Designed miniproteins, single chains, continued (5). Designs and how they scored, part 18

Each design is a single chain, and the fold is of that chain. pLDDT is the mean over its residues in the fold that is shown.

## One batch from the design tools (miniprotein)

Design m16631
Fold by ESMFold2-Fast:
Structure m16631 (fold): chain A 63 residues (1-63)
Amino acid sequence: MIPKELANEAVERLIKMAENYYKKGDKEGAIKYYELAVQLGERYGADPELIERAKKLLEEVKK
């Protein structure tokens, strides 16, 4: 089993990557990494609040 702390770190890294792509004008890259953050967080049991944050950021970028 992957420790929750490690899952949280991975999700946070993916969120930072998505934010970096969005700042560079790569909306598709941002969407991809936010989706990966949600999927990995749900799969490996990251904090529900962290997963919700990633979902909210994903929805904001898709608009």
Scores: mean pLDDT 83

Design m16632
Fold by ESMFold2-Fast:
Structure m16632 (fold): chain A 86 residues (1-86)
Amino acid sequence: DPALNAALRGLSPHSRREEAKKRLEEYIKQNPKNANAYHMLGLVYFYSRDYDESIYYYQKALELDPNNSSAQKNLELARKAKEEYE
């Protein structure tokens, strides 16, 4: 969703991740089949270093859009990051 992409792109890495999570979770409740929203929520959790939640949401994005190469790449990066922190 271009509007979601624009809204999240305006946020610095340190700005209001909790607000971004809440907005994306609210959007997903209204749009449960929007793969991009799940991918973006996965990114927010990844940058919060919550790799389990990041992996979960990237997997949800890929269930809805299996050809999303960006989500595939980000899922592998999140899995690798989780392994490095064990």
Scores: mean pLDDT 79

Design m16633
Fold by ESMFold2-Fast:
Structure m16633 (fold): chain A 78 residues (1-78)
Amino acid sequence: MVERTKRLIDAIEKQIEILEKSDSPRSTILQELGNLKDTVDAITEQVQKNLSGEVREELLARLEENREKIDKLIKEIE
């Protein structure tokens, strides 16, 4: 489970980088960022319910950083 969660976070980080460099229409980028935000929130819920200790704190910190990056990009594009 921890390894799966780390891979999902890595995939999210990569998608954020792709969207930052994308020349797609703003509406398309906003839709994809919204989808990533929902995914981050869902993974955050699962981490909070299923993990404990330092691993939970590490993964929650990474998820919060990614959520802040997504929120910042949405505000900058809107």
Scores: mean pLDDT 83

Design m16634
Fold by ESMFold2-Fast:
Structure m16634 (fold): chain A 60 residues (1-60)
Amino acid sequence: MKTFTINASNTQELIALALSVIGELPQATISLSGDTLTVTVPDDPEAIAFVEALQEEASS
């Protein structure tokens, strides 16, 4: 399993990111704290690539 931390600019973006993860990766485990989303996914290249793409977009 691989864990990612994504920082959202606000609660609205945090919710959008969480919904994207749940919608695309129902097997993923998510945790919300303030403006931070922690996502744990299986060692699946597609799942990893999806979360990495979200992390890059959110970090901008």
Scores: mean pLDDT 79

Design m16635
Fold by ESMFold2-Fast:
Structure m16635 (fold): chain A 55 residues (1-55)
Amino acid sequence: LDPAAVAAQMLAKYAGVDEARAREVLRANPDPAAAGRELGVSPEAVATLLALGAS
């Protein structure tokens, strides 16, 4: 899996949404704070999961 797919998968599990939905939100909201608000999770959690996906 590429880093974006890994991040989306982790975020989807954490937020309780579909992976495709998580990818769409991340694409539309490159700011972790905005993505977190859209998914109903903390910006810190989004930033952490994106960093894990990029590792």
Scores: mean pLDDT 74

Design m16636
Fold by ESMFold2-Fast:
Structure m16636 (fold): chain A 96 residues (1-96)
Amino acid sequence: SKEKIINRISALVLEAVGLLIQAERDGDEEKSELYRRIIDLALKVGKLVDEGKITPEEAEKLIDMLSEALQNVDDPEKARELIDEAEKRIKEIMEK
């Protein structure tokens, strides 16, 4: 499942990058910031998986959360709550 989660992370990052380019073109600073945060956190999850610091199952939960945030950027408060929770969980893993 490590290969499966890395493929999910890559797909999420590619989708978020495409949406970021569109948001920047539209001058949507709020969506641009949300997409940048999703990209940054997804890449951090990938690094933790690669370094063996997180299980693929825990990584899938974090990527599900970031994917839900990506699908809900039109509700910025909900998107931020999901991003903040993922960021908090990632920090907790990094400090262990």
Scores: mean pLDDT 88

Design m16637
Fold by ESMFold2-Fast:
Structure m16637 (fold): chain A 90 residues (1-90)
Amino acid sequence: SMEEEMLRAILESLSPVEQRVLLALYEAAPKPQTYAELAERLGLSRSTVSRAVRRLAEKGLVAILRLGKRTYAALTRKGLAVAEILLEEE
């Protein structure tokens, strides 16, 4: 479908770090992850995670939620669809 072709184009636009963050959020779904949890799980700096999450949010794949002193990331419906396509190609 045209929708699936668009999701594949989005996937192809993702950097390796963005793909790793996307998959980590998929494995944790439906539970939102803090930037600290993502950094620990992926062996990345919080700054690297923050930039990757922001770029994924700009592409509509991640929702950023601020709750008290913590910032969380969770996959959108579009983010789940892109992650599923990535897993089909593995």
Scores: mean pLDDT 86

Design m16638
Fold by ESMFold2-Fast:
Structure m16638 (fold): chain A 80 residues (1-80)
Amino acid sequence: DSIAEEVARLVAEGVRATGRSDPEMAALAVKAVSAALRGDWETALRHLQQMRDRARALGADRAVQYLDQAAQLVQQQLQS
C-alpha cells in the first residue's frame, strides 16, 4: 500500500544518497522493500536497521536520515 510505497521511495533515496555503488546496501534494500510490500514490518525494520548501520559505516549521513524516516514509518505500522 501507500506506506509500503513510501518506505520503498525512502529506501531508494537512502541507497542513492550513499553516492556510490555498494552491493551490500543494494541487497539489503531489496530485502527491506520486499518485506514492506508484503506487510512483514518486523523483517522490514530489521533490514532497515542493517542498512542504517552500513550507511553509518560509509559516512553517508544523508542516507542515514532517509533510512531513519523509513524505519519510523515501519515502527508506526508495528504499533498498530
Scores: mean pLDDT 86

Design m16639
Fold by ESMFold2-Fast:
Structure m16639 (fold): chain A 70 residues (1-70)
Amino acid sequence: SSEIEKLLEEAERLGVRAHLLGASEAELQRIGDLLKQAKEYAEVKGDEKKAKELAEEAIRLAREAIQRQA
C-alpha cells in the first residue's frame, strides 16, 4: 500500500542519514536487517501489518542513532 511504501522510504532515508552522521556498524546493520525484513514481509509474504511494525522499528532505531551521532 501507499502507507507501507512511505514508511519504507522514510526508514531507508533515515538509515542513510544515520550512516552519514557516523552511526556504529552494529547500529547500521540492525537498521538494515529490520528494513530488509520489512521489505520481505511487504513484497514477498504480503503481510502488510508485520511489514509496518518492522519499518516503524527501523525508523525508531535510525532516529536514535542520529541523535547519538555515533
Scores: mean pLDDT 85

Design m16640
Fold by ESMFold2-Fast:
Parts: sequence; structure tokens; C-alpha cells
Structure m16640 (fold): chain A 79 residues (1-79)
Amino acid sequence: SLEKQKLIAKAVAEVIRGVGYELQGRLDDAAREYENAAKIYEKIGDYDFAIFMYQKSAELRGDEETGKKKIKELEEKKK
């Protein structure tokens, strides 16, 4: 659907912004963009990309415990 295509484009744009912030050393901004992309991938049902983006966000924030809980939830949805 057009709505799904728009969500995919938005998620990709968030990832590109995240990479840009990461290259600038703006790790909190990068983490936020990756988390935004993760939420869109989760909404689409693309749990593999959602998990990857949540993991990357948590790693950049140093918030591994919060990231582990969300990743576990999505791994259970993927099975």
C-alpha cells in the first residue's frame, strides 16, 4: 500500500539521519533517529530491522538494559 511505502521511506530517512548524527559524534541524536526508525519497522511488522535499530539505539545511549527488554519482546513476536 502507499501508506506502507511512505512508512518505509520515513524509516529509511530516520536511519540516514541517524548515520549522519553518528558521524558527527552526536550519539544521543543518532540513538533517537534509530529508535524512531525502529518504531516504524515495528509498526510495519519488520521485526528484524526493528530489533537491529533498537539494539543500535541502546548501544549508543549506553542503556543496554532498556534495549534488552524491548529486543526480547520483538524476538518473541518474530517467532
Scores: mean pLDDT 85

Design m16641
Fold by ESMFold2-Fast:
Structure m16641 (fold): chain A 109 residues (1-109)
Amino acid sequence: DKEKLIKKIQEKLKEIEDLLLNNDATVDVLDKLIDLVKEIKKLAEELGNKKMVELAENALKSLKTLKDLLEKIDKNGTVTPEDRGKMSDAMLEFNTNISNLKNLVSELS
């Protein structure tokens, strides 16, 4: 049932929004975001929507970059201007892909 898959994707996107509104970007929060985006990707694959799968994959890559940067900062105890720039770029890319997913799923509803 396509309607049920679309609703599940919308529910997972709402969980992502709630996590971002109520939490600082910690490794634990990023792990929860990664799990939610992986679930969205599986639902998009079941829907057969290749564009949604692509957007979810791109969001996962951005989250992986953010997690790697946070782990590096934690280990080194110092945030460089280069690290701040990379985190900002990865966060922007993540938000763009999630926004595009939200718009695409709304068009299917």
Scores: mean pLDDT 87

Design m16642
Fold by ESMFold2-Fast:
Structure m16642 (fold): chain A 74 residues (1-74)
Amino acid sequence: SLEELMEKLEAEIKELVAKLRAGEMTPQEGRELQKKMELLNTLRRLAQDPSLSEEEILKALEEKRAELDKLFAG
């Protein structure tokens, strides 16, 4: 569900933020944090649109994930 996906992203972001605060974050983990934050923001924005179905939201999120993976592949 969208709620489970949102909770998973929030949990993963919290873990990465904890590493950042501890001074233990690698550059790779920094990029993963940025990607996950962008995905969560995109998911929250899409979930606010009452014209979009859950299927359309998931498809748009998958497209955004692929775009971010390409951008951060370097």
Scores: mean pLDDT 83

Design m16643
Fold by ESMFold2-Fast:
Structure m16643 (fold): chain A 94 residues (1-94)
Amino acid sequence: MEKEIEEKRKKAETLLNKGSIALIMGDYELAIKYFEEAIKIFEELGDKQGLARAYTVLGIAYYKLGKKDEAEKYFQKALELDPSNDIAKWLLEK
């Protein structure tokens, strides 16, 4: 069971990396898909820190698409899970 948890966490981290690459390449829709898949895995694992990170980058992707309201909601979710998340905090101030 613990090995399955580790493999799921590794998959979620890989999805965050793939999403980040898509984000850098300007494929914001693809980035959102990868980040949403990572969120589902972190939710299954109860990984609040992983969820906070995933919500932060999902918010960035929505912000890049011009969907500021959606971005702001995800940044708020990230801060609820991790109040020390400087990136989400900084992006909410923009």
Scores: mean pLDDT 82

Design m16644
Fold by ESMFold2-Fast:
Structure m16644 (fold): chain A 87 residues (1-87)
Amino acid sequence: SAAERRRNTALAEAAINPENGIAYALAGEAYLEQGKYEEALRYAKKALEIDPENKRAIETLKRILKAAKEAGKEDIAKEAEEVLKEV
């Protein structure tokens, strides 16, 4: 799928340059598109650890929060909301 290709490309870029916050944000977006909310949250958080003002990561966190609430994943929604309060 397109999401799988985007995820693999982003993870490969992050492996080459672990300081590339954009690559982690892109990985988070791709995992979210696959419905893998736990991995999406993990990579969005990693992007924000590298760059706290990363707009892509913040937008991805907002999307994770909405998707997790709609899917009934209260633990993931709560963690995403808590991270968003810190940005």
Scores: mean pLDDT 82

Design m16645
Fold by ESMFold2-Fast:
Structure m16645 (fold): chain A 61 residues (1-61)
Amino acid sequence: LPPTDLKRVLERLAELGSPEASEYARKAIEALEAGDFEKANEYFSQAVRASPPEAVRAAIA
């Protein structure tokens, strides 16, 4: 995903996901804005794992 699209997905995931997923999504956005794509991808993976599949599908739709 391009950084801009990834940020949008992460913002939606923070809104729709569990509290744990929201924390990881927020950290992923912070890392992405800092240019740390490695950390951003790590936190994105954590946010996805902590989210129900329906929330993930809604975030990328």
Scores: mean pLDDT 76

Design m16646
Fold by ESMFold2-Fast:
Structure m16646 (fold): chain A 65 residues (1-65)
Amino acid sequence: SEEAKEKYQQGIELAKKGDLEKAKEYFLEAIRLDPNYNAAWSSLGSLLLALGEDEEAQEYFKKIK
């Protein structure tokens, strides 16, 4: 959906600025709006890897088909 895409794009911009916690919130909102938004699952997993949360990141990557 367009709303999920907008949330995802906001998350990307926040991550680029280093606001990782707020980026995580926006990626989670995109997933809540569209659970099949694979890009949001992938970006959330990558963000968690950057934060050192390797096990949590792998769980999110498992959601991608």
Scores: mean pLDDT 82

Design m16647
Fold by ESMFold2-Fast:
Structure m16647 (fold): chain A 93 residues (1-93)
Amino acid sequence: KLEEAIELTEEAIKAAEEGDFEKAIELLERALKLAEEALPSVPEEAKIYVENAIDSLRAAIEAAREGDGEEAIEYARLARSFLELAIEIEKKV
């Protein structure tokens, strides 16, 4: 689920770079849902990173809805980084 959330977030970044905010929002909302669904099942050590990713995905969605592509991309990249850290911790545990 977290790997799929990363893929959707990367697709959303590309959509936002192209100015397709409707597509970016759809992809970010799907990534957010997967991160939220994964949260109860991740190791305790990874929970903070998934929570930070969820917050960043929500911020990216809000920025995209406001038409702020730069802010949306920045928050989406931040969310991707947190999801990657969560996966690294899952592999260690």
Scores: mean pLDDT 85

Design m16648
Fold by ESMFold2-Fast:
Structure m16648 (fold): chain A 56 residues (1-56)
Amino acid sequence: MEEQIEIIAKKASEETGLDAEELKEQLTKHVEQLAEKFGEEKVKELVEKDAELAKA
């Protein structure tokens, strides 16, 4: 999960010009909130899918 969040944050940083570390912190916090609401496994699958798209 952390590796996938880092990949997404790096791509978002390249697209927006914002700091990747700050984006990673914000994404991590949002993912934690979503995991509490929808369940960790479901959120993990979504994050892994988004990270794979970010690599392409």
Scores: mean pLDDT 77

Design m16649
Fold by ESMFold2-Fast:
Structure m16649 (fold): chain A 88 residues (1-88)
Amino acid sequence: MLKEALEEVERAAKLLEEGVKEKDATKITGGAISVIGASFQAALVGIREGKEEEVIEFIEELAKKAEEELTKKVLEESAEGARALVER
């Protein structure tokens, strides 16, 4: 389940990146919501499996690989949100 949750975060990040590059408001909105939702889902799976830090690091690494500034920002904020969720 953790692997599938991380794959969903990566898929959502790719959708957001494509939307930003295309300047497509629907893809940007859908991608951003998907990144946020998938990141929280992955964080919750990580808590259950004792791998919450691995999840946060994965999202932070995706942010470093992002080409578009908006994609990077959404991933950085999602990693911070996931960290807040796993810490109490």
Scores: mean pLDDT 85

Design m16650
Fold by ESMFold2-Fast:
Structure m16650 (fold): chain A 119 residues (1-119)
Amino acid sequence: SITLTESGGGTFAEGSSVTLTSKISGNVEDVLTVSWWRQAPGKGTELLASITKDGKTSYAPSAEGRFTISYDKEKKTVYLTMSNLQKEDTAVYYSVAVVWSEKSHGPVLVEGSGVTVTV
């Protein structure tokens, strides 16, 4: 029903900026919140930022000041803009949506496949 497809990964220079995109397919009205997560090599998964359907944002301390999350409902796309890339930003980045499921009578999690960012 709902799927997330990330793009914008690749290899980037230190100090550069990148915007990752998560394209939502299906009914965006069922999407309550979208968050961006990463997993660096040999590390656990880390929440970076979230945005609600009403545009309310929150950021993890590691992401605050360098990363910006935004949501374009008309384009069905959530963006993560990362500024001043550091070697430590090398990770797989993926989006997770909290989606209302009529079948489950409650919220379910939908994860994208992720994109790799190498700095």
Scores: mean pLDDT 88

Design m16651
Fold by ESMFold2-Fast:
Structure m16651 (fold): chain A 66 residues (1-66)
Amino acid sequence: SAEIERYEALIAEDPENAEAWANLGKALYEEGRYEEAVEYYRKALELDPNNGVAIAGLLEALRKLE
């Protein structure tokens, strides 16, 4: 996905970019890759505990893994 490639490039330039980690998690979620999405949302939350995309996305991805 062009979106995944874009956010991976942003993370390579700045590994502390919580927004890029959260958006990569969201892109993985949209592709049904829920376990990977959880890992990336958790990384975003380590960098920014208030990242709303990562908070919402983590809950939704975990729900899909039930």
Scores: mean pLDDT 87

Design m16653
Fold by ESMFold2-Fast:
Order: structure tokens, then sequence, then C-alpha cells
Structure m16653 (fold): chain A 59 residues (1-59)
């Protein structure tokens, strides 16, 4: 579990560093966490819904 969360965080960080888009990096991270049921607040939502919520912070 902790290893998976760390891997997702590192991948989101790389996306942010490459794109400069924090919301996109967070959205991808949240989607992966939801898919693995690692984020309780998000695991009750579809990955698409979690991604929409993350995008809402930017839009």
Amino acid sequence: MEEEIKEIQEEAKEIYLKTGDLVKAVAIGLKKLAEKNLAPEISGKDPETALEEAKRLEE
C-alpha cells in the first residue's frame, strides 16, 4: 500500500515537473489512487468523477 502510494506520488510529481500543470498532475494521481482504492475519500467515486473534482480546482 505505502509503496503504491509513493509510486503514484512520484509519477504525479514527474508529470507536474514536465508539464507545469499542478491540477493535471493531481488529477492523474487521484485517478490512480481511486483505481487502487487507496484514497478513502475518493474510492467511493468513479475515477472520472475524482478527475472532474480535481479539475474543478483549476477551472
Scores: mean pLDDT 64

Design m16654
Fold by ESMFold2-Fast:
Order: structure tokens, then sequence, then C-alpha cells
Structure m16654 (fold): chain A 72 residues (1-72)
């Protein structure tokens, strides 16, 4: 499903870009949009987990890593 896949790639890329800039709230926003479009996007879950880990929310990060591994 091309349109869905392209949107997930764009939002995941935007989320990662904001994460690299230290803009964690913006990163979360775009990664959550990617997950809404494709709940099977293990990449979006892993990247969201990375953001929460960077914010010090380790339990939330662990849940998201587990979710990513279950999908993969």
Amino acid sequence: HMEKEIKVLIYTGLGRSYYLQGKYDEAIKYLEEAIKIDPDSYIAYRELANVYRAKGEFEKADELYKKADEIK
C-alpha cells in the first residue's frame, strides 16, 4: 500500500530529524502520527522508544522497544 508506506516513511523521518535536533516533543508528535497510519511500523516504535529513553522515561521506552520487537 504505497501511500500509507510513503506517509510512514515521511513521518518517521521527520520524527528522527527532530530527535537529532533535541526537539523531543516534536519528534514524538511525528512518530505517533507514523504509528497511527501504520501500527505495524516497528521502525516508528523503535525510534519513539529512543526519544522516550532520551527524555529519561525508561519504562515507557522499554514498552515501546518490546512492542517493536513483537511486530518485527
Scores: mean pLDDT 83

Design m16655
Fold by ESMFold2-Fast:
Structure m16655 (fold): chain A 66 residues (1-66)
Amino acid sequence: VSLEEAIERIREELERLGIKLSEEEVRNIAQAALSDVPDELLAELISKEFGIPKEHALRIVRAARA
């Protein structure tokens, strides 16, 4: 998955969840999603960093990696 593709998938999932993040925040999440960090750990980090419920963060990570 390319960075650009991950960004688009994250944007679509955020729109479904009704969550607003900046372009910079979305880009940072997309870059992290291209790493080998396990989904659950990455979701926990995103949840803490951006104030998103862990359940929603997991959906975002999975969408980016699909």
Scores: mean pLDDT 81

Design m16656
Fold by ESMFold2-Fast:
Structure m16656 (fold): chain A 95 residues (1-95)
Amino acid sequence: MEEIKELIERFIEAAEEYMKAKGEEKERKFKELQKLVQELARKVAEYLGLSEEEIQLLLDRLSQMSPKELLVEVLRIAGILGLDTSRILELLEKM
């Protein structure tokens, strides 16, 4: 659970940086968001006892998502886990 919380916090920080970034820096921050959400999804799926095939399908789906869609996915995960969603909601309003 602590690793999941740390990944959510790191994702929020990276999303804030992504929103402030321009040009090539914005593209680099988007790749960071993709990596963090994939790490988060894998940890959550392992925590929930999903099969490796289910995990791979989830990761493949995430690789096709926009920054806003990734933020919505993290919001969903945080909500399911009973974590504070206020900062994620604020970021969604700004996207």
Scores: mean pLDDT 81

Design m16657
Fold by ESMFold2-Fast:
Structure m16657 (fold): chain A 79 residues (1-79)
Amino acid sequence: AEATVEAALQTLRDAHARLRALVASGSVTLEQAQELAGTASRAADEVRKADKGERAAEAEALERETVALAEEAIARVLA
């Protein structure tokens, strides 16, 4: 369903943008990082299940970036 793919991809883009902004401001919390990484992974899974082309590739890239940012933020909070 296109509506599902579009919604999931938008959710992923929003999660990525939000986490980037929080990391850039230095105000990200452990809970925010975990929540946004989880949201991104779930959204990317929805895109990959429904699309096998360019949208899946975009979802994989955004998920990878979002998870990496979250892991970096979590490491900084725990240090």
Scores: mean pLDDT 83

Design m16658
Fold by ESMFold2-Fast:
Structure m16658 (fold): chain A 74 residues (1-74)
Amino acid sequence: SHMAEEEIIELLREALEALEEGRLNEAVKYVQKAIELASKSDISEELRKKIEELEEALRNNDLGRMKEILKTFK
């Protein structure tokens, strides 16, 4: 749903802010919440692909890739 997409994007923006402030544990928590909400929601294919890329970056502890993906939501 459109409302779920807005909530997901807001969580990802919060994750970027936390990451830029060096609050890594909070950034990871926001990303995990966004991934969980996306898995339970009807979202666009475009957003789903970005969430899948973000999940892969998180799984690989690739903070640089995670930050690049998060910036696309700013």
Scores: mean pLDDT 86

Design m16659
Fold by ESMFold2-Fast:
Structure m16659 (fold): chain A 67 residues (1-67)
Amino acid sequence: SSDAAFWLSLGQQLAAIQNYAAAVAAYKKAIALDPANATAYSNLGTAYDKLGKAAEAAAAYAKAAAL
């Protein structure tokens, strides 16, 4: 949906300015609206890696790979 695409785009913009905590929140909103979006899970994993949250990053990457 357009709403899911909005939150994905917002997360990418927040990640580009290195606000990874806000990017995580935006990607979670995108996933809540479109739970099959592999790109949102992949981007969530990268944002968690940047925050040093290795376990959460691994879980997000695994979900992206399974989609």
Scores: mean pLDDT 89

Design m16660
Fold by ESMFold2-Fast:
Structure m16660 (fold): chain A 65 residues (1-65)
Amino acid sequence: MVARETGTAIRAVAIGYEYGAEVVKVEGDTIIVRVRKDSPGELEGAKKIKELAEKEGFKLEVEER
């Protein structure tokens, strides 16, 4: 993991904790997030993580929990 990946992972995890979206892992260029489809807060968290991922050149993969 390079410094850029580490910084992006930390910010994604912070957003996840704030909104209740679970960042399962960050693998190279992909951030994997788990959210409940019935939770508006978790969905908003996933949306913010997607915006961060796109801005930093990462992919987002969303799983249902």
Scores: mean pLDDT 74

Design m16661
Fold by ESMFold2-Fast:
Structure m16661 (fold): chain A 63 residues (1-63)
Amino acid sequence: DVLSAFAYIQAAVAKLAGDEEGAELMRKAAESIDNGDFETAREYLEKAAELGVAGAKTLAEQL
């Protein structure tokens, strides 16, 4: 899945930047996308966007 792959990449970027909570939210969003649960994925992405995770808002708009 291109969308879940993007979320996993953003999780890795957030972790490298020292944002452990943002990284966890992006991983949870990616797992929700893989499971087809786009409502839960959007919720995690919105929380990640509030923490300043790059691309989280854009990815939420793609769902």
Scores: mean pLDDT 80

Design m16663
Fold by ESMFold2-Fast:
Structure m16663 (fold): chain A 65 residues (1-65)
Amino acid sequence: DLEKEINLALAQMLLALGRIALSKGDYETAAEMYEKALQLLEESGAPQEFIDEVRKALEEARKKA
């Protein structure tokens, strides 16, 4: 289960970086961070509700990039 724990921790770090990028208006970087986080969350079996939230944030960032 260590792999899953590491992937979840990395996803949280990427989400934090994405939020920082959004706060600076850097939508392209935010989209990149969210995309990487989404992949890790999906591989880790994170709750679907959480995956859907991140996917929505990714789509919004991509539209503004």
Scores: mean pLDDT 83

Design m16664
Fold by ESMFold2-Fast:
Structure m16664 (fold): chain A 55 residues (1-55)
Amino acid sequence: MEIVEEWVEIEGEFTAPEDGLLLIKKPDGSIEEIKVKKGEKVKIEKGSYAVLLKL
């Protein structure tokens, strides 16, 4: 998965390429914030968008 500083539609599993703050926009418009470490896996529901912000 290529991480651009843009919202990307994701379904299934996201593996963090680097440490950062993962923002997930769910289909209902709610936003979830998760601090991730390189190699951490996060499950994302269908219809969600995500962006990884470098800290």
Scores: mean pLDDT 72

Design m16665
Fold by ESMFold2-Fast:
Structure m16665 (fold): chain A 63 residues (1-63)
Amino acid sequence: MLLTRAEVAEALALGDPEAAARWLKERHPEFAGVDPALIERAIRESRDEEELRIKLNTLLRES
């Protein structure tokens, strides 16, 4: 299942890419096979919620 804008906004609100990556993996089992470093990188490199949503959904499609 693809992430919603609300879920991405919650992850960004944590303000810590490592904590956000852990939170996403705990709430979304689809990320279990995804390297946490790739999730963390997507969070750091995204300028806004929509860019992060696109990057995270791409990681889910490639896993």
Scores: mean pLDDT 75

Design m16666
Fold by ESMFold2-Fast:
Structure m16666 (fold): chain A 117 residues (1-117)
Amino acid sequence: MINLTESGGGTFKEGSSVTLTSKYTGDINKVAGVAWLRQKPGEPKEVIAAIGTVTSGLVKYSPLKGRVSISVDRANSTSYLHLTDLKVEDTATYTNVALDTDGNFHYGEGVEVTVVA
Protein backbone atom coordinates (compact mmCIF):
# COMPACT_ATOMS: atom_id res chain seq x y z
CA MET A 1 0.00 0.00 0.00
CA ILE A 2 1.22 3.52 -0.87
CA ASN A 3 0.54 6.22 1.75
CA LEU A 4 0.56 9.96 0.93
CA THR A 5 1.26 12.72 3.47
CA GLU A 6 0.50 16.19 2.07
CA SER A 7 1.63 19.57 3.48
CA GLY A 8 2.06 23.24 2.57
CA GLY A 9 -1.57 24.43 2.68
CA GLY A 10 -2.69 27.59 4.45
CA THR A 11 -3.66 31.22 3.80
CA PHE A 12 -1.56 33.22 1.32
CA LYS A 13 -1.58 36.74 -0.10
CA GLU A 14 -2.39 37.36 -3.78
CA GLY A 15 0.81 37.62 -5.83
CA SER A 16 2.79 35.29 -3.52
CA SER A 17 3.92 31.71 -4.23
CA VAL A 18 3.48 28.38 -2.43
CA THR A 19 4.96 24.89 -2.69
CA LEU A 20 2.69 21.98 -1.77
CA THR A 21 4.43 18.74 -0.83
CA SER A 22 3.40 15.07 -0.87
CA LYS A 23 5.62 12.46 0.83
CA TYR A 24 5.20 8.78 -0.09
CA THR A 25 5.68 5.83 2.26
CA GLY A 26 4.99 2.09 2.01
CA ASP A 27 5.38 0.44 -1.42
CA ILE A 28 7.14 3.47 -2.95
CA ASN A 29 8.83 1.31 -5.61
CA LYS A 30 5.33 0.77 -7.07
CA VAL A 31 4.72 4.50 -7.72
CA ALA A 32 4.39 4.83 -11.52
CA GLY A 33 3.09 8.40 -11.64
CA VAL A 34 1.79 11.30 -9.54
CA ALA A 35 -0.66 14.11 -10.19
CA TRP A 36 -2.08 17.11 -8.39
CA LEU A 37 -5.83 17.71 -8.54
CA ARG A 38 -7.48 21.05 -7.84
CA GLN A 39 -11.09 21.51 -6.74
CA LYS A 40 -12.26 25.12 -6.56
CA PRO A 41 -15.47 25.90 -4.60
CA GLY A 42 -18.44 24.95 -6.79
CA GLU A 43 -16.26 23.45 -9.58
CA PRO A 44 -15.33 19.87 -10.54
CA LYS A 45 -11.93 18.36 -9.72
CA GLU A 46 -9.33 18.95 -12.44
CA VAL A 47 -5.80 17.64 -13.06
CA ILE A 48 -3.48 20.65 -12.93
CA ALA A 49 -0.11 18.87 -13.06
CA ALA A 50 1.11 15.31 -13.60
CA ILE A 51 4.43 13.48 -13.98
CA GLY A 52 5.46 9.85 -14.41
CA THR A 53 7.84 8.85 -11.62
CA VAL A 54 9.06 5.55 -13.16
CA THR A 55 9.18 7.08 -16.66
CA SER A 56 10.33 10.48 -15.35
CA GLY A 57 10.13 13.32 -17.85
CA LEU A 58 7.76 11.59 -20.31
CA VAL A 59 4.78 13.69 -19.22
CA LYS A 60 4.63 17.01 -17.47
CA TYR A 61 1.13 18.41 -17.84
CA SER A 62 -0.34 21.67 -16.65
CA PRO A 63 -3.31 23.67 -18.01
CA LEU A 64 -2.11 26.69 -15.94
CA LYS A 65 1.06 27.15 -18.06
CA GLY A 66 3.93 29.02 -16.35
CA ARG A 67 2.08 29.54 -13.02
CA VAL A 68 2.10 25.82 -12.11
CA SER A 69 4.91 23.27 -12.15
CA ILE A 70 5.49 19.81 -10.69
CA SER A 71 8.69 18.10 -9.61
CA VAL A 72 9.59 14.77 -8.00
CA ASP A 73 12.48 13.98 -5.67
CA ARG A 74 12.70 10.19 -6.09
CA ALA A 75 15.54 9.85 -3.53
CA ASN A 76 13.36 11.52 -0.86
CA SER A 77 10.09 9.91 -2.15
CA THR A 78 8.48 13.35 -2.38
CA SER A 79 6.58 15.35 -5.03
CA TYR A 80 6.13 19.12 -5.14
CA LEU A 81 3.52 21.36 -6.69
CA HIS A 82 4.81 24.90 -7.24
CA LEU A 83 2.19 27.63 -7.59
CA THR A 84 3.40 31.14 -8.46
CA ASP A 85 1.62 34.51 -8.80
CA LEU A 86 -1.29 33.30 -6.63
CA LYS A 87 -4.73 34.71 -7.45
CA VAL A 88 -7.86 34.76 -5.29
CA GLU A 89 -9.38 32.27 -7.78
CA ASP A 90 -6.60 29.74 -6.89
CA THR A 91 -8.45 29.23 -3.55
CA ALA A 92 -9.16 25.50 -3.66
CA THR A 93 -8.53 22.07 -2.16
CA TYR A 94 -5.40 20.52 -3.72
CA THR A 95 -5.13 16.70 -3.62
CA ASN A 96 -2.16 14.57 -4.56
CA VAL A 97 -2.78 11.22 -6.28
CA ALA A 98 -0.31 8.40 -6.94
CA LEU A 99 -0.79 5.80 -9.67
CA ASP A 100 0.82 2.44 -8.88
CA THR A 101 2.31 -0.10 -11.31
CA ASP A 102 -0.83 -2.28 -10.86
CA GLY A 103 -3.07 0.56 -12.16
CA ASN A 104 -4.53 1.59 -8.76
CA PHE A 105 -4.95 5.21 -7.66
CA HIS A 106 -3.99 6.29 -4.12
CA TYR A 107 -5.36 9.65 -2.95
CA GLY A 108 -4.13 12.03 -0.29
CA GLU A 109 -6.66 13.73 2.00
CA GLY A 110 -6.18 17.12 0.33
CA VAL A 111 -4.74 20.42 1.55
CA GLU A 112 -6.66 23.69 1.58
CA VAL A 113 -5.15 26.81 -0.01
CA THR A 114 -6.87 30.13 0.63
CA VAL A 115 -5.70 33.21 -1.30
CA VAL A 116 -6.65 36.64 0.05
CA ALA A 117 -6.41 40.00 -1.73
Scores: mean pLDDT 79

